# Ledger of designs, part 103: designed miniproteins, single chains

Each design is a single chain, and the fold is of that chain. pLDDT is the mean over its residues in the fold that is shown.

## One batch from the design tools (miniprotein)

Design m3593
Fold by ESMFold2-Fast:
Structure m3593 (fold): chain A 77 residues (1-77)
Amino acid sequence: MRRYLVGVLNMLERAAAIADRIAAAADPAETHVYVVDAGSTDGAAERLAERLRAAGFEVTVVRTAPEDAAAVEEELL
């Protein structure tokens, strides 16, 4: 079984496009998708999971602590 990992932080607008891209490239019967959400508040992780499940994929949503999302946002590169 193939595994896909998708990181998400407040990407609701892109969630459907990401889901459609995965669905076009992978077999739902042989693929498990892991959606890693760093504290999205716009429902991006739920939309991505819902779209993928509608396409027949097995999906697990992994949520990180809000502290992790805040630390990433404050980091200067």
Scores: mean pLDDT 66

Design m3594
Fold by ESMFold2-Fast:
Structure m3594 (fold): chain A 55 residues (1-55)
Amino acid sequence: MKEEQDKKILEAIKEKIKSLNRPDTDKLIEEMEKLSVDEALQLFGEAGSEIVKSE
């Protein structure tokens, strides 16, 4: 289950980043992929929301 949950979390983060249609989305995805799932969730779940909430 941990790996299934990790995949879902990463996919959700990726889709959220892609939905922004910004030129830096690839960079954000690359940063996320360099991190572990827990680290990616911390950055793009909590702190990351401050980065990607450019509405």
Scores: mean pLDDT 64

Design m3595
Fold by ESMFold2-Fast:
Structure m3595 (fold): chain A 73 residues (1-73)
Amino acid sequence: AEPSLEEQVEALEARAKELLANPKLSPIDATVLGIMVAGARFDLENPNVPESVKRQTLADLQAYLDRVEAKVA
């Protein structure tokens, strides 16, 4: 089954935490990643945010994580 939105945010937060501990991560990418993670958590916990917006925020965060992980590999 597809993971819940909460499980998806938790998985992306775990990936972000690992990346933020990487000494090869640039300060700019670290700042942007921190903002995106905070935004995904905020959207998840806000009952006034439509599910479509929550899903888009998760997709954007996942795409950013994929790009940054490739840079530090």
Scores: mean pLDDT 84

Design m3596
Fold by ESMFold2-Fast:
Structure m3596 (fold): chain A 86 residues (1-86)
Amino acid sequence: GAKEAAELSKKAAQNGDPVTAARYARLAGDEAVKSGTPEASRYANLAAQYAALAATRNGDTKAMFEASEAGQRASLPGSGLAAAPP
């Protein structure tokens, strides 16, 4: 689920692997869209933040792009975050 993917993204980010962090952030976003819950969307957004920080610290432009895509996916219509109260 999105929470598990976010934890994997965080671990990859902590290990200095921005590509793997971005990959799991993307997966968390896909899971959030699939589940449609605000909680899953929050985990997906958190994973995108971990991936973005790792990519920035490592200067990996491809991982930065993938992290940005993951964050956008977490905010799409149909995700819990897009429908959640502020």
Scores: mean pLDDT 73

Design m3597
Fold by ESMFold2-Fast:
Structure m3597 (fold): chain A 73 residues (1-73)
Amino acid sequence: SEEEYRRELVEAIAETIALVGAEAFPDQFSPEEIERLRRRAVEEYQHLAELAEKMGKTDEAERFRALAERIAA
C-alpha cells in the first residue's frame, strides 16, 4: 500500500540521518554502534526496494538498491 511504502520510506530516511549524524560525531559513538546503524540503514533500503518493486515502482527500487550498496561500502 502507499501508506506502508511511505512509512518504510520515512524509516529508511530516519536510519540514514542517524547514521550520518553518528559518523559526524565519532567521539560520541563507538565503531560498533556506527556499524549497527549502517547495517540497519542498509536493511531498511533493501526492504524498501523490495516493497517498491512489488508496487511497480521499478525506478525507485533501483534507486534504493543503489543507496543500500553505497551505504554498505
Scores: mean pLDDT 86

Design m3598
Fold by ESMFold2-Fast:
Structure m3598 (fold): chain A 115 residues (1-115)
Amino acid sequence: SAAEEALRADIKAVLREKGVPEEYIEPLADLLLDLLLSLGFEYRPGFAEDVLSLLFDPSDKSFDEEFKKALQELIDAIKAGDAEKAKEAIDRIEKLLGIEFDPEKRQALLEALEK
């Protein structure tokens, strides 16, 4: 949908700001888009700062501190090209939130890191 495309664009902008390399932006953004939609997040256009706050700001109480830490660990692993640590961080996020990421999208990110 148009709202999902706008949210994906904002997620990509946030990931670039966090220093994620371009080759990992698309697969990671797809994973995070599915996560936010699964949690019932309602996107409003032009609110990239809201996405940044929701995912990474420890003062925002919308997500637990453990989730934000696990997400930062995922970003750090991706920046290091460490597929094993990225997998561990994804597993932790799934366990903390009681969700399962799309297996194909999860695998696409991990395969990109192995190249």
Scores: mean pLDDT 78

Design m3599
Fold by ESMFold2-Fast:
Structure m3599 (fold): chain A 66 residues (1-66)
Amino acid sequence: LQQQITDQATQTLRQQIQQGKSLEEAVVIANNTAIDTALKQGLSDDDAVQIGNQSAQQAYQQQLQS
């Protein structure tokens, strides 16, 4: 689940950058998408926020390394 949410956040981040969003804007959108995905996977609100934030942070770190 965490890897799946991280992969989704990474895809969203890259897609938003490709569409002309700044890295900062793309990270915000990826964060929101990760939280939404976690909620759809049946996580509680608290768990979804925590995992979503961690997944978006991971996607951001991946982008910095590239």
Scores: mean pLDDT 77

Design m3600
Fold by ESMFold2-Fast:
Structure m3600 (fold): chain A 92 residues (1-92)
Amino acid sequence: SALEGALSPARELREAVLQPALELIRANAPPEIRAELEEEARRLAEEAVEELARLMSVKQEVLTPEKFREFTQQHVERTLAELEARIAAAKA
């Protein structure tokens, strides 16, 4: 619980990116590439967390709840678009 409290923004961002990505993959991806796409979704979520860490190291007092929400939404949309493109390519 103490560690979760210290990491709550990173955990929130990771979950916000991963949950819709995994739902998209499980609903739309061919079974044979599902595991690979789930691994890519986890990688993209970790990349978002790394970008948040860099942003916090440079602008820790500037990241408002509104900015965090915008940052999260941008990474969600980017992740979903990338996964949708890969699913479409796999179906071709």
Scores: mean pLDDT 79

Design m3601
Fold by ESMFold2-Fast:
Structure m3601 (fold): chain A 82 residues (1-82)
Amino acid sequence: MSPAVRAEMELGALEVELAVSLVLKDADGAARAARRALDLVRSLSGDIKERARARLLPILEQAVAAFPDNAELRAALAELRA
């Protein structure tokens, strides 16, 4: 499996984990998924990194809106926007 294909698969899994955490109102689960998402984005470069950021931004914004008191989620969104 190429690194790009692996990154796309990991990104899809993280989107699902974040969405499930939102439905279950699991702030800790959302924060864990957000940390993994940041680690993935940090490991990528170029166009793949920008696509990963673009896909994760809306779901992380939704997570911060759902859990506004969670400092880890706010920090993750701030880092992803930088």
Scores: mean pLDDT 83

Design m3602
Fold by ESMFold2-Fast:
Structure m3602 (fold): chain A 59 residues (1-59)
Amino acid sequence: SDLQSRIAAAFASGNKQALDIDVQLGVLAIKKATGVISVVEEDKQEAELRQQLKEVLDS
């Protein structure tokens, strides 16, 4: 990977990356509650975000 990709990964690592995913989960929950997103799309996006969060925390 190039230096920029490594810097971006390091900057996004730890609490900041986890917080960004948590914020996205919160936004997704609001979109579901307000009906602006389909149940199928919400289930898919939530599963993807939770998988990403697990990978970040397990790293």
Scores: mean pLDDT 71

Design m3603
Fold by ESMFold2-Fast:
Structure m3603 (fold): chain A 94 residues (1-94)
Amino acid sequence: SSRSEALDRIYELASRAFRHLREAKEAAEQGDEAAAERHVEEAMRYADQVARLGKEYNLPAGPYFLRQAAEELEEIGALEEARRVREMADELAA
């Protein structure tokens, strides 16, 4: 069904976002700020897609993965992006 397909897509997009967040953390730890910023930007694109699908299909997986992504963004110092992703999660959970 379309809802089951949307859920599978959220898991795929979340997996890609978390891969980019791991790469961003490693780049930041090595002092490669440009690579860290590129990976954060890619993770944010996937987070936006997760938020859209979570809202459209009313899937709890959406805000769940967005909250986890915000925590990882905070850990790597991407505080503005973390705040934005937390706001997306809160809007979906309302």
Scores: mean pLDDT 89

Design m3604
Fold by ESMFold2-Fast:
Structure m3604 (fold): chain A 66 residues (1-66)
Amino acid sequence: GAAAMAAYARRAAALATNAGARTAAWESQKFGEQGDLEGARRGGLAAAREATNEAARIYALKAAQA
């Protein structure tokens, strides 16, 4: 649900080693906190695509799939 998506996105943002992934993960977190499941999913997928480290990519994908 939305709360789980937001939690995973927050973790993805914290673990991201590049600005693009961090920004996309922050947007995913914001949408998840607002209950916007589609916004959170799109942001999570964008964060996963941008991520240059595995840990951030994994949590971004969890945000998109939760």
Scores: mean pLDDT 85

Design m3605
Fold by ESMFold2-Fast:
Structure m3605 (fold): chain A 79 residues (1-79)
Amino acid sequence: YHGPEEILLEEMKELVEETIAIIRNSKDLSQEEKDRIIQELEELFEELKNLLNTGNVPVSVYFEKKEELEKKIEEAKAK
């Protein structure tokens, strides 16, 4: 049932949800900073999901969006 893009999307969804939970529970970030980071992560995930649904997008574009999202997740976790 799942193509490689479906597996990638599910994996990224889990990472985003875990990262959002970490950000929400942070004692070191203001509420405004939390809201901004969460919004950025959600927007990047929506872009990746939309690319999967277009059907004719080159695989390299999916990997570029995945890398951008992974970088944001790492930056969020490092704070």
Scores: mean pLDDT 74

Design m3606
Fold by ESMFold2-Fast:
Structure m3606 (fold): chain A 100 residues (1-100)
Amino acid sequence: SIDELLEKLREEVGKLTREVQKLTDKLIKEGKLSPEELQRLMLEAMAKGEPKGDEEFQKLLDQLEKAGIVLSTKQKLELRALLRQKASLKEMIEALKKIG
């Protein structure tokens, strides 16, 4: 169901958020990342991730429609937001790993 898909995406976003936090904390403690650099990396990760999340959202909507699954406006907004967040967090993890 769509609710199961949304729950799975929330869990994936939570795991990626924890990985970002661990990498960020490590790099700050090692003096390799400033708060200002962190803010810049976050904005860059969002700028790269949001378009990728939108592309995944469109592909997934097409698949769901072909399966006869109708989403509410609220479900569409949440799905898009979660896919954008997931993509942005992955971009952030890649950037943080290159610093470490």
Scores: mean pLDDT 89

Design m3607
Fold by ESMFold2-Fast:
Structure m3607 (fold): chain A 76 residues (1-76)
Amino acid sequence: RSQSYFDQSRDHIRSGNSDDAIRYTSYAVSLQPSKQQRINVLNDMRSDAQRLGNQQTVDGINTLINRVNGVRSPPD
């Protein structure tokens, strides 16, 4: 289930395997039933990546967040 993908993504963030971390985050997101839950997963994984200093994973997750949001500009 999605929990296994969350665990694999976190393990790859800790190992510095950014490509796999982003891939498993994408799998976990695809299993979420709502847009809000997809955003929550992405924010959680981004926070983990930021804490561990894995900027490549942070950048990849930001791209996934933009896809979920339909690439909307900020309000200002």
Scores: mean pLDDT 75

Design m3608
Fold by ESMFold2-Fast:
Structure m3608 (fold): chain A 89 residues (1-89)
Amino acid sequence: GAEEEEIRRALAEARAAAPADLQPLVDRMGKLILEAYEYAKKGKTLEAEILLGMAKIIRGVLRLLGAPEATLEALDRAIELLEEVIESQ
């Protein structure tokens, strides 16, 4: 729905702001977020929370690797949107 489109836009913004060497890690985090979203929509909140946790670990690694603020802010927006979907069960 609209929430998936907003998450995908945030992930695209994060990727566009990322240096080329960090884009694969942004892509990996994005895949985890989108998979977590699909599990949340199926009512599998535990699986969604586990995948979200993994995405947050990658976010921490991106910060340590010096990812731009614009990339981290866009990723944080995607995480926040996903958390709202999980909480709306």
Scores: mean pLDDT 89

Design m3609
Fold by ESMFold2-Fast:
Structure m3609 (fold): chain A 88 residues (1-88)
Amino acid sequence: QTVTLTGKDGRTATVTAHSDGSVTVTVTGLKEGDTVTIKVTVNGVTRTVTLKPGETSATISGFKPGDTVTVKVFVNGKLIGTATLTVP
């Protein structure tokens, strides 16, 4: 499954769940100095990933097939969107 999130400022995040139990988040429209934080929640457990300067993508692993994953993407502390997907 793939979900595209569009923030009010025109930044987008593409969230893809993979059959290997990973989720990839790719963010576009970033400027130099932007901070991206990704929060991934499965079964009430939240994992937080912060992108390094110059990175536009992160892959988070350790999910099981059939898991419902909620992904929140923040840029400069501002929520740009929330995606809910099922791991295939």
Scores: mean pLDDT 75

Design m3610
Fold by ESMFold2-Fast:
Structure m3610 (fold): chain A 64 residues (1-64)
Amino acid sequence: PPPSREQLEQDLLASIQRLLRVMDEQGYSKEEQERILNFVRDTFHQRTGLPRSRISELVRRAVK
């Protein structure tokens, strides 16, 4: 079955956390990291229909 909205949010949070770790390990610049996070936010908004405010909150929680 398709994932629930709650599961999608959990998967998004985990994916962002993993992405941030990989970017740090690979030496991505802060500018590159912010650009990638903006792309992730826009992509998930388009694909899942989650409000931008909710996606931004999940990104904020991942970054701290």
Scores: mean pLDDT 77

Design m3611
Fold by ESMFold2-Fast:
Structure m3611 (fold): chain A 95 residues (1-95)
Amino acid sequence: MLSDGQKLYRQGLLSDQIQNVRTLVQQYQEGKLSEEELDDYLNGIIDDLIHQFKDYPEAVKRLEEIRNDKSLSVLEKADKLLELLDELYDKVVKE
């Protein structure tokens, strides 16, 4: 089980990344980011999450699947990432 401090730290990381994804999507929708720029930033967030949550192998697998799925639009990629981040947040809270 995670200590209260470790749980709080992991929750903070996930909350920050959720806010980052939401901000990037908003900037894209406002025409401030291109599709390529949004995809590059989302890939960077995914890579950071894979590194930070390597002790969650199912989450890492799903992050890699989202990163490498070329059939997803950039917005669909963001939506799948946000859904996974919410699920991972709940999992960290329950541990």
Scores: mean pLDDT 84

Design m3612
Fold by ESMFold2-Fast:
Parts: structure tokens; sequence; C-alpha cells
Structure m3612 (fold): chain A 75 residues (1-75)
């Protein structure tokens, strides 16, 4: 189903966020903030009936944006 495909993509990107957060030495609280932001995007995509491909692209963009914002705040 569409919901199952969206959930699978969300789970995959959350795991990527955890790995990138650990690589960048982010705190658990910072990683949790990223995960919460990605989950919000996921809920919104389901409500709007986005394709799995559109959803994956949006989540990857959101993850990159969240990491960039956190790194800029540390300067």
Amino acid sequence: SLEEQIQKILDEIIEEAKKKGEELKLSQEEIDEIINSLTHVGNHALARGWSPEQFRAALETALEGQIKTLLERKE
C-alpha cells in the first residue's frame, strides 16, 4: 500500500539520519530533533497523497537542511 511504502521510506531515512548524526558527533537530543522533523514531513506527505519518489526526495532534502542548520548554529 502507499502507507506501507511511505513508512518504509521514513524508516530508511531515519536510520540514515542516525548514522549521519553519529558520524558528525551530534548529541542524542540533536538527532531526536532531526527525527521529529522528518516524522512531521512524513505525516504531511501521507495527508497529501505524495508518491513514494516525491516523499523520498523531500525527506532527503529535509535531512540535508536540518544537518546544515545544526552545523551553522555551532559556528
Scores: mean pLDDT 80

Design m3613
Fold by ESMFold2-Fast:
Structure m3613 (fold): chain A 69 residues (1-69)
Amino acid sequence: SLEEERRERLIAYLESQGITGLRDFVRSTAPESLLAFFERERQEGLAAPVVDEAMVELLDRAVEILRET
């Protein structure tokens, strides 16, 4: 399914960026909750007193992958 394809694509992207250990979380979390998690993390990153631009870009791409049709 497109949902399963998005999850596997997200996992591959995260692992390519050195983020390991989220595989089970990504596979077991409901799609709406997964999207909300990354959107929240992105908004919090943008609102931080010191913005980690690399992390915000990573979170932006994660949200983009989850929104793919």
Scores: mean pLDDT 82

Design m3614
Fold by ESMFold2-Fast:
Structure m3614 (fold): chain A 92 residues (1-92)
Amino acid sequence: KKEKLIELIEKLHKLDVEELELKKNGEPVPEEELVKRRKEKKEIFEELAEIEDNPKVWELLREYIEKYSSEDATVEELEKIKKEIIEEIKKI
């Protein structure tokens, strides 16, 4: 269902934005919290891989991940790519 895909993308984006804001504020993220977040993101990607086979959506997700991993990642840039992913899902 499109709704489930959008929910997973929104959940992934929320986790990533929260982590970027913590880094911006200079707050140390505990190792236990990092492990938990990695597990949650892994579960999201596994569920996405089970239900989404559109190569364009996966290409946009790769772009999102590359941007998130960059030193210059901003919340605004991630929000833009997230919106592009959701619009691509809606086209199906």
Scores: mean pLDDT 76

Design m3615
Fold by ESMFold2-Fast:
Structure m3615 (fold): chain A 100 residues (1-100)
Amino acid sequence: REESIRLLRLALSLVEKTLEEIEKAETIEEARLIVGITLGLLRILLAVARLMGVEEAAEVIGEVVELLEKGEKAETKEEMIEAVREAEELLRERLEELEE
């Protein structure tokens, strides 16, 4: 539980920073690169969660990775931002459930 909360808080921090940076990006290509970097970091975090047997964190981070993969393939910056916001909302909801 404590390890799940720590990993999900780290994932949330990465997603929140990604949202801020893509909103500042002047081109969709720049935003896509930012999402790609975050996706790489989240895949490492997912692998760590799986290696440590933190199943709850692995499941949530896996869903976040799928949402960001959809965002990276988005045709517009707005669709990309929406996908990243959905990932942020998922992380916030799961963290609230685990902290109660």
Scores: mean pLDDT 85

Design m3616
Fold by ESMFold2-Fast:
Structure m3616 (fold): chain A 81 residues (1-81)
Amino acid sequence: MGRLIMEAMRKAEETGRRVAELDPSMSVGEALRIITTGASLFLYDREEGERYVRRTIKDPRAAELAIEGAREAAELLRRGL
């Protein structure tokens, strides 16, 4: 169980760096917070998670990448629970 949670966090951090590269107005830490919050929302309501990320990240390519990262992290967290 712990390994999947650590893997989810590692992937979220990696995606956060890529999101910050696409939207340089955002720090890596901000991108990571958005991805992890999105992943938590995806565990309960997928549509709410997608809306949160799209509302928060204005660049459409960065938002799409963050949504994919949040979904992947949520899948790993769900398997780790």
Scores: mean pLDDT 80

Design m3617
Fold by ESMFold2-Fast:
Structure m3617 (fold): chain A 92 residues (1-92)
Amino acid sequence: GARELVREALEKLIKAALLLAKEEPEKYKFAIGLVLDAIGLLIELDLGADVLKIAERVIELARELLENSTHPEVKALAEEAIRLAEEAIRLA
């Protein structure tokens, strides 16, 4: 369902941000900030927050990651997070 798609999108977003911190360490502060934001959204999702609002936030964070990454694997994970979040919005 929509909630599970958003959860998977957040998990991919966290993986992308951690990979960014490892591969482009000069972007560490940006990457860790995004990880913390994504963890906060996971907690809100588990507490029953509006899945559509969380999905919209996932898309915003993933787009910021795409703008700040030169690494193809980071971009692929961020794009997959957007696809999952957009599918969640479609199903909700």
Scores: mean pLDDT 89

Design m3618
Fold by ESMFold2-Fast:
Structure m3618 (fold): chain A 91 residues (1-91)
Amino acid sequence: MDEELEKLKEEVIKAALAGDFEKAEEKARQMITLLLKNNQLDKLKELVEEILEEVRRRAEEEYGKEAAEQMYKKTKQAILRAAIQAVEELE
């Protein structure tokens, strides 16, 4: 399970860095769904923070600070959309 979460986390990061925010949202949805299935939604905040910090770090190194801030913002929005969709499926 932790290996699956780490894989999905890395897939979200890679998609975001590639500018593929639709893929980032889908991978984030899969990650959140896995957490919900295993009753581990309490881990979501830490995983989201790790993803956003890693996207900012890698993007700043490759594309510069302004691009990193935009990728951070778009990744955060994609994860938020994924979380809303995953939670709505529980009703």
Scores: mean pLDDT 82

Design m3619
Fold by ESMFold2-Fast:
Structure m3619 (fold): chain A 80 residues (1-80)
Amino acid sequence: MYPRKKTYSEKEKAYQAFAQAQLRRLVEEGYSQREIGEKLGISQATVSRILRGEILPPDIQKIIDIEVDLGMERIKAGLG
């Protein structure tokens, strides 16, 4: 009925936020966006857009799903 929306569910937003956090951590460790893209099998432009929260990464969605679920449980458990 309606066209595809760019708005995500709360779970998808958590995946996106976790992906951004992981990618920002890699940038802080000295990796370039190009190198991050090469490690993940995605383009530098896709890495940039994920860092900006513009898109949900399809190629790493399953991995992010698992990592987000673990991250949310760690937050609930108060693990630092």
Scores: mean pLDDT 63

Design m3620
Fold by ESMFold2-Fast:
Structure m3620 (fold): chain A 61 residues (1-61)
Amino acid sequence: SPLDKVHAYVEELAARHDLPPFERDALLLMADRLHALGHSEEAIRAALEGTVAALVATRAA
């Protein structure tokens, strides 16, 4: 399902960026909420990518 693909993508992003479990769980909740609101897989992926980029930038500051 689109939701399963988005969940797999969250796990990939979390592994790639070494995100702690609480940040991974927050991304999963965000993905579930955006899916429930009718957003496409592409839109959810873009939102997740932007959120991870912001988290990584905050850690580098």
Scores: mean pLDDT 85

Design m3621
Fold by ESMFold2-Fast:
Structure m3621 (fold): chain A 96 residues (1-96)
Amino acid sequence: VNAKEELKAVQLEIKKLATGELHDLLNHMGSLKLPKSKILDLVNLGKYVKSLSENTALKRLAKVGVALGCSPDDSSCIYTKILKDPKKALELLQSD
């Protein structure tokens, strides 16, 4: 139950990327010189997650986390790995 609520928070943060709320993310990453390609990958990731139902997004985020070397219950690991490689994360999320 608690792990699911933590993963819901990760889903919400990723959905914010679609709306252009990148200022806080850019500050968190410590660089205003983030490549435009990576910014576009983050926006596309957010838009895709926003298009999924909540339950589908949660299941796919856990699966992506495992593929990236995280425990399915480790929301912090999942979020960090997704932010480091948003293009790969998006490709994994799109796999059925």
Scores: mean pLDDT 73

Design m3622
Fold by ESMFold2-Fast:
Structure m3622 (fold): chain A 59 residues (1-59)
Amino acid sequence: SREELIEQAIAENPEFYEEALKLSREEQRALYNEVMRQYIRNPSEELKNKLIILSHLLA
């Protein structure tokens, strides 16, 4: 499920999640856009998980 994917992404990237929580909503959007640019250029599981985390926080 979507919830299981979010939980797994956070478990695999706990430091990124904690840092993202400290950001404002505008900073989270800016970070999402930057990670998306990186993902389009060179897809990886790590970048996919970061997008999942940021998408969850921006929901």
Scores: mean pLDDT 89

Design m3623
Fold by ESMFold2-Fast:
Structure m3623 (fold): chain A 92 residues (1-92)
Amino acid sequence: MSLKEKAEEALKKIEELLEQGKLEEAVAVADEFILYAAEQGADDPEVLKLLLEFVKRFIELLKKLPKSPLVEGLIKFLEALREKLEKKLAEM
């Protein structure tokens, strides 16, 4: 399975879990993909681009949820990760 296919599969599962109110399970799926992508090549621009797209799309899915301290905390964490990935890609 390609990294792109794995990202799309993970995002679809995350969206389905979030629609069911299963936030913790959705976060677990996201964490598994982020760790997997990092293991594939943290210095590979193509891997970083896919990870950046994944993080951006996950943030958009979380923004559709009702406001809670946990959801807002997750969004802030992911936005910080997004900025770090964007900076690293710009330096490559």
Scores: mean pLDDT 83

Design m3624
Fold by ESMFold2-Fast:
Structure m3624 (fold): chain A 81 residues (1-81)
Amino acid sequence: MEKIEKADEYASQGKYDEALKLYKEALEDLIKRLGPDHPKVAEAKYKLAQLYKKMGKYEEAERLLREVIEVGVRELREAAS
């Protein structure tokens, strides 16, 4: 995806605010196209959480990681039903 690739470029350059904006936009696009529980949405949330950690925003990073875990746990519960 074009937005995620550009966000990765900005993150590698230390342009964390620009990367953050593009990751959020890409995440919104993925949710609209694939739904909130899709693996690609979890991947985008994980990348966003890693960026927050690099920025020292550990609370925001933890929240996103919890969302990824919650989706994974929910999928496992549904598969076990």
Scores: mean pLDDT 77

Design m3625
Fold by ESMFold2-Fast:
Structure m3625 (fold): chain A 94 residues (1-94)
Amino acid sequence: SDGDRRAQEWLALAERIEELAKEEKDPEVRALLLELAEAYRRLAEAIAKGDLQAAAEQQRRIDELFGRLNAASPEVAARVLEIEREVVRESALS
């Protein structure tokens, strides 16, 4: 289903952010990346279940975590946006 496909895309994004965290030498930035990846995994679970309220809560958490990441490391935040853009582009071509 479209929901299952979107959930798999968010899981793929979470995995790519976890790989980015492995390359990160700053422990504060690494922690933010890992929290962001977990929020995307929870978003994927909420979407797969059709839980729109839980999905909205995780989207708010992602926005907050991304803001903190951008304040701590604009370069790493830009890399996360590039990864998100790739996932969205792949979804649009499917």
Scores: mean pLDDT 85

Design m3626
Fold by ESMFold2-Fast:
Structure m3626 (fold): chain A 81 residues (1-81)
Amino acid sequence: LSPEVREHLERALEAARKAGNSATVKILERMLAEELSRLELETEIGVAMISTAVYSVKPLEMSEEEREVLRHLRRAEEALR
C-alpha cells in the first residue's frame, strides 16, 4: 500500500467514523490492516463507495461526512493510477 493511498484511505475512515457509517468503517479498517493488491484495492474501494451510499445514516440522502468519504475514496482510487 503506497503512502499516498494509505493517507486517502485514512481520511476516508475518519470521515466514515464521523458520519456514523459503521459498515464503511469496517471495510476501510480491513483495507488498512491487509496488504491488498492493486486490483483488490480497486475492488474494495468500489465496495466502500457502495456501502457509503447504501448504508447511509439518512437513507437516500448522504451527509457531508459521507460525501467526504466518497471524495477521499476517489482520491485513493486516483492514487492507484
Scores: mean pLDDT 77

Design m3627
Fold by ESMFold2-Fast:
Structure m3627 (fold): chain A 80 residues (1-80)
Amino acid sequence: SAFIEKVREQVERNLKLAEELVKKGDYISADMTIGSTEVGLATLLLVAKRDPSTSQEDVEELERLLEEVRKKSEEIKKKM
């Protein structure tokens, strides 16, 4: 959906920002950026699962994006 496409775009932008912060040695800001993205996605996923108008495909895409963000969060924490 157009909504999920915008969510994906925002997640990719935040992932890129976190990577740029890591390259600059700003691990704290990188961790905060990814952490806020994870909380936002987790909240959105809870709302989506309770909304009968949300497709199963959109729920699965949100779950996939959340896993991607969580993996990146763990990678950044290992560098701190």
Scores: mean pLDDT 86

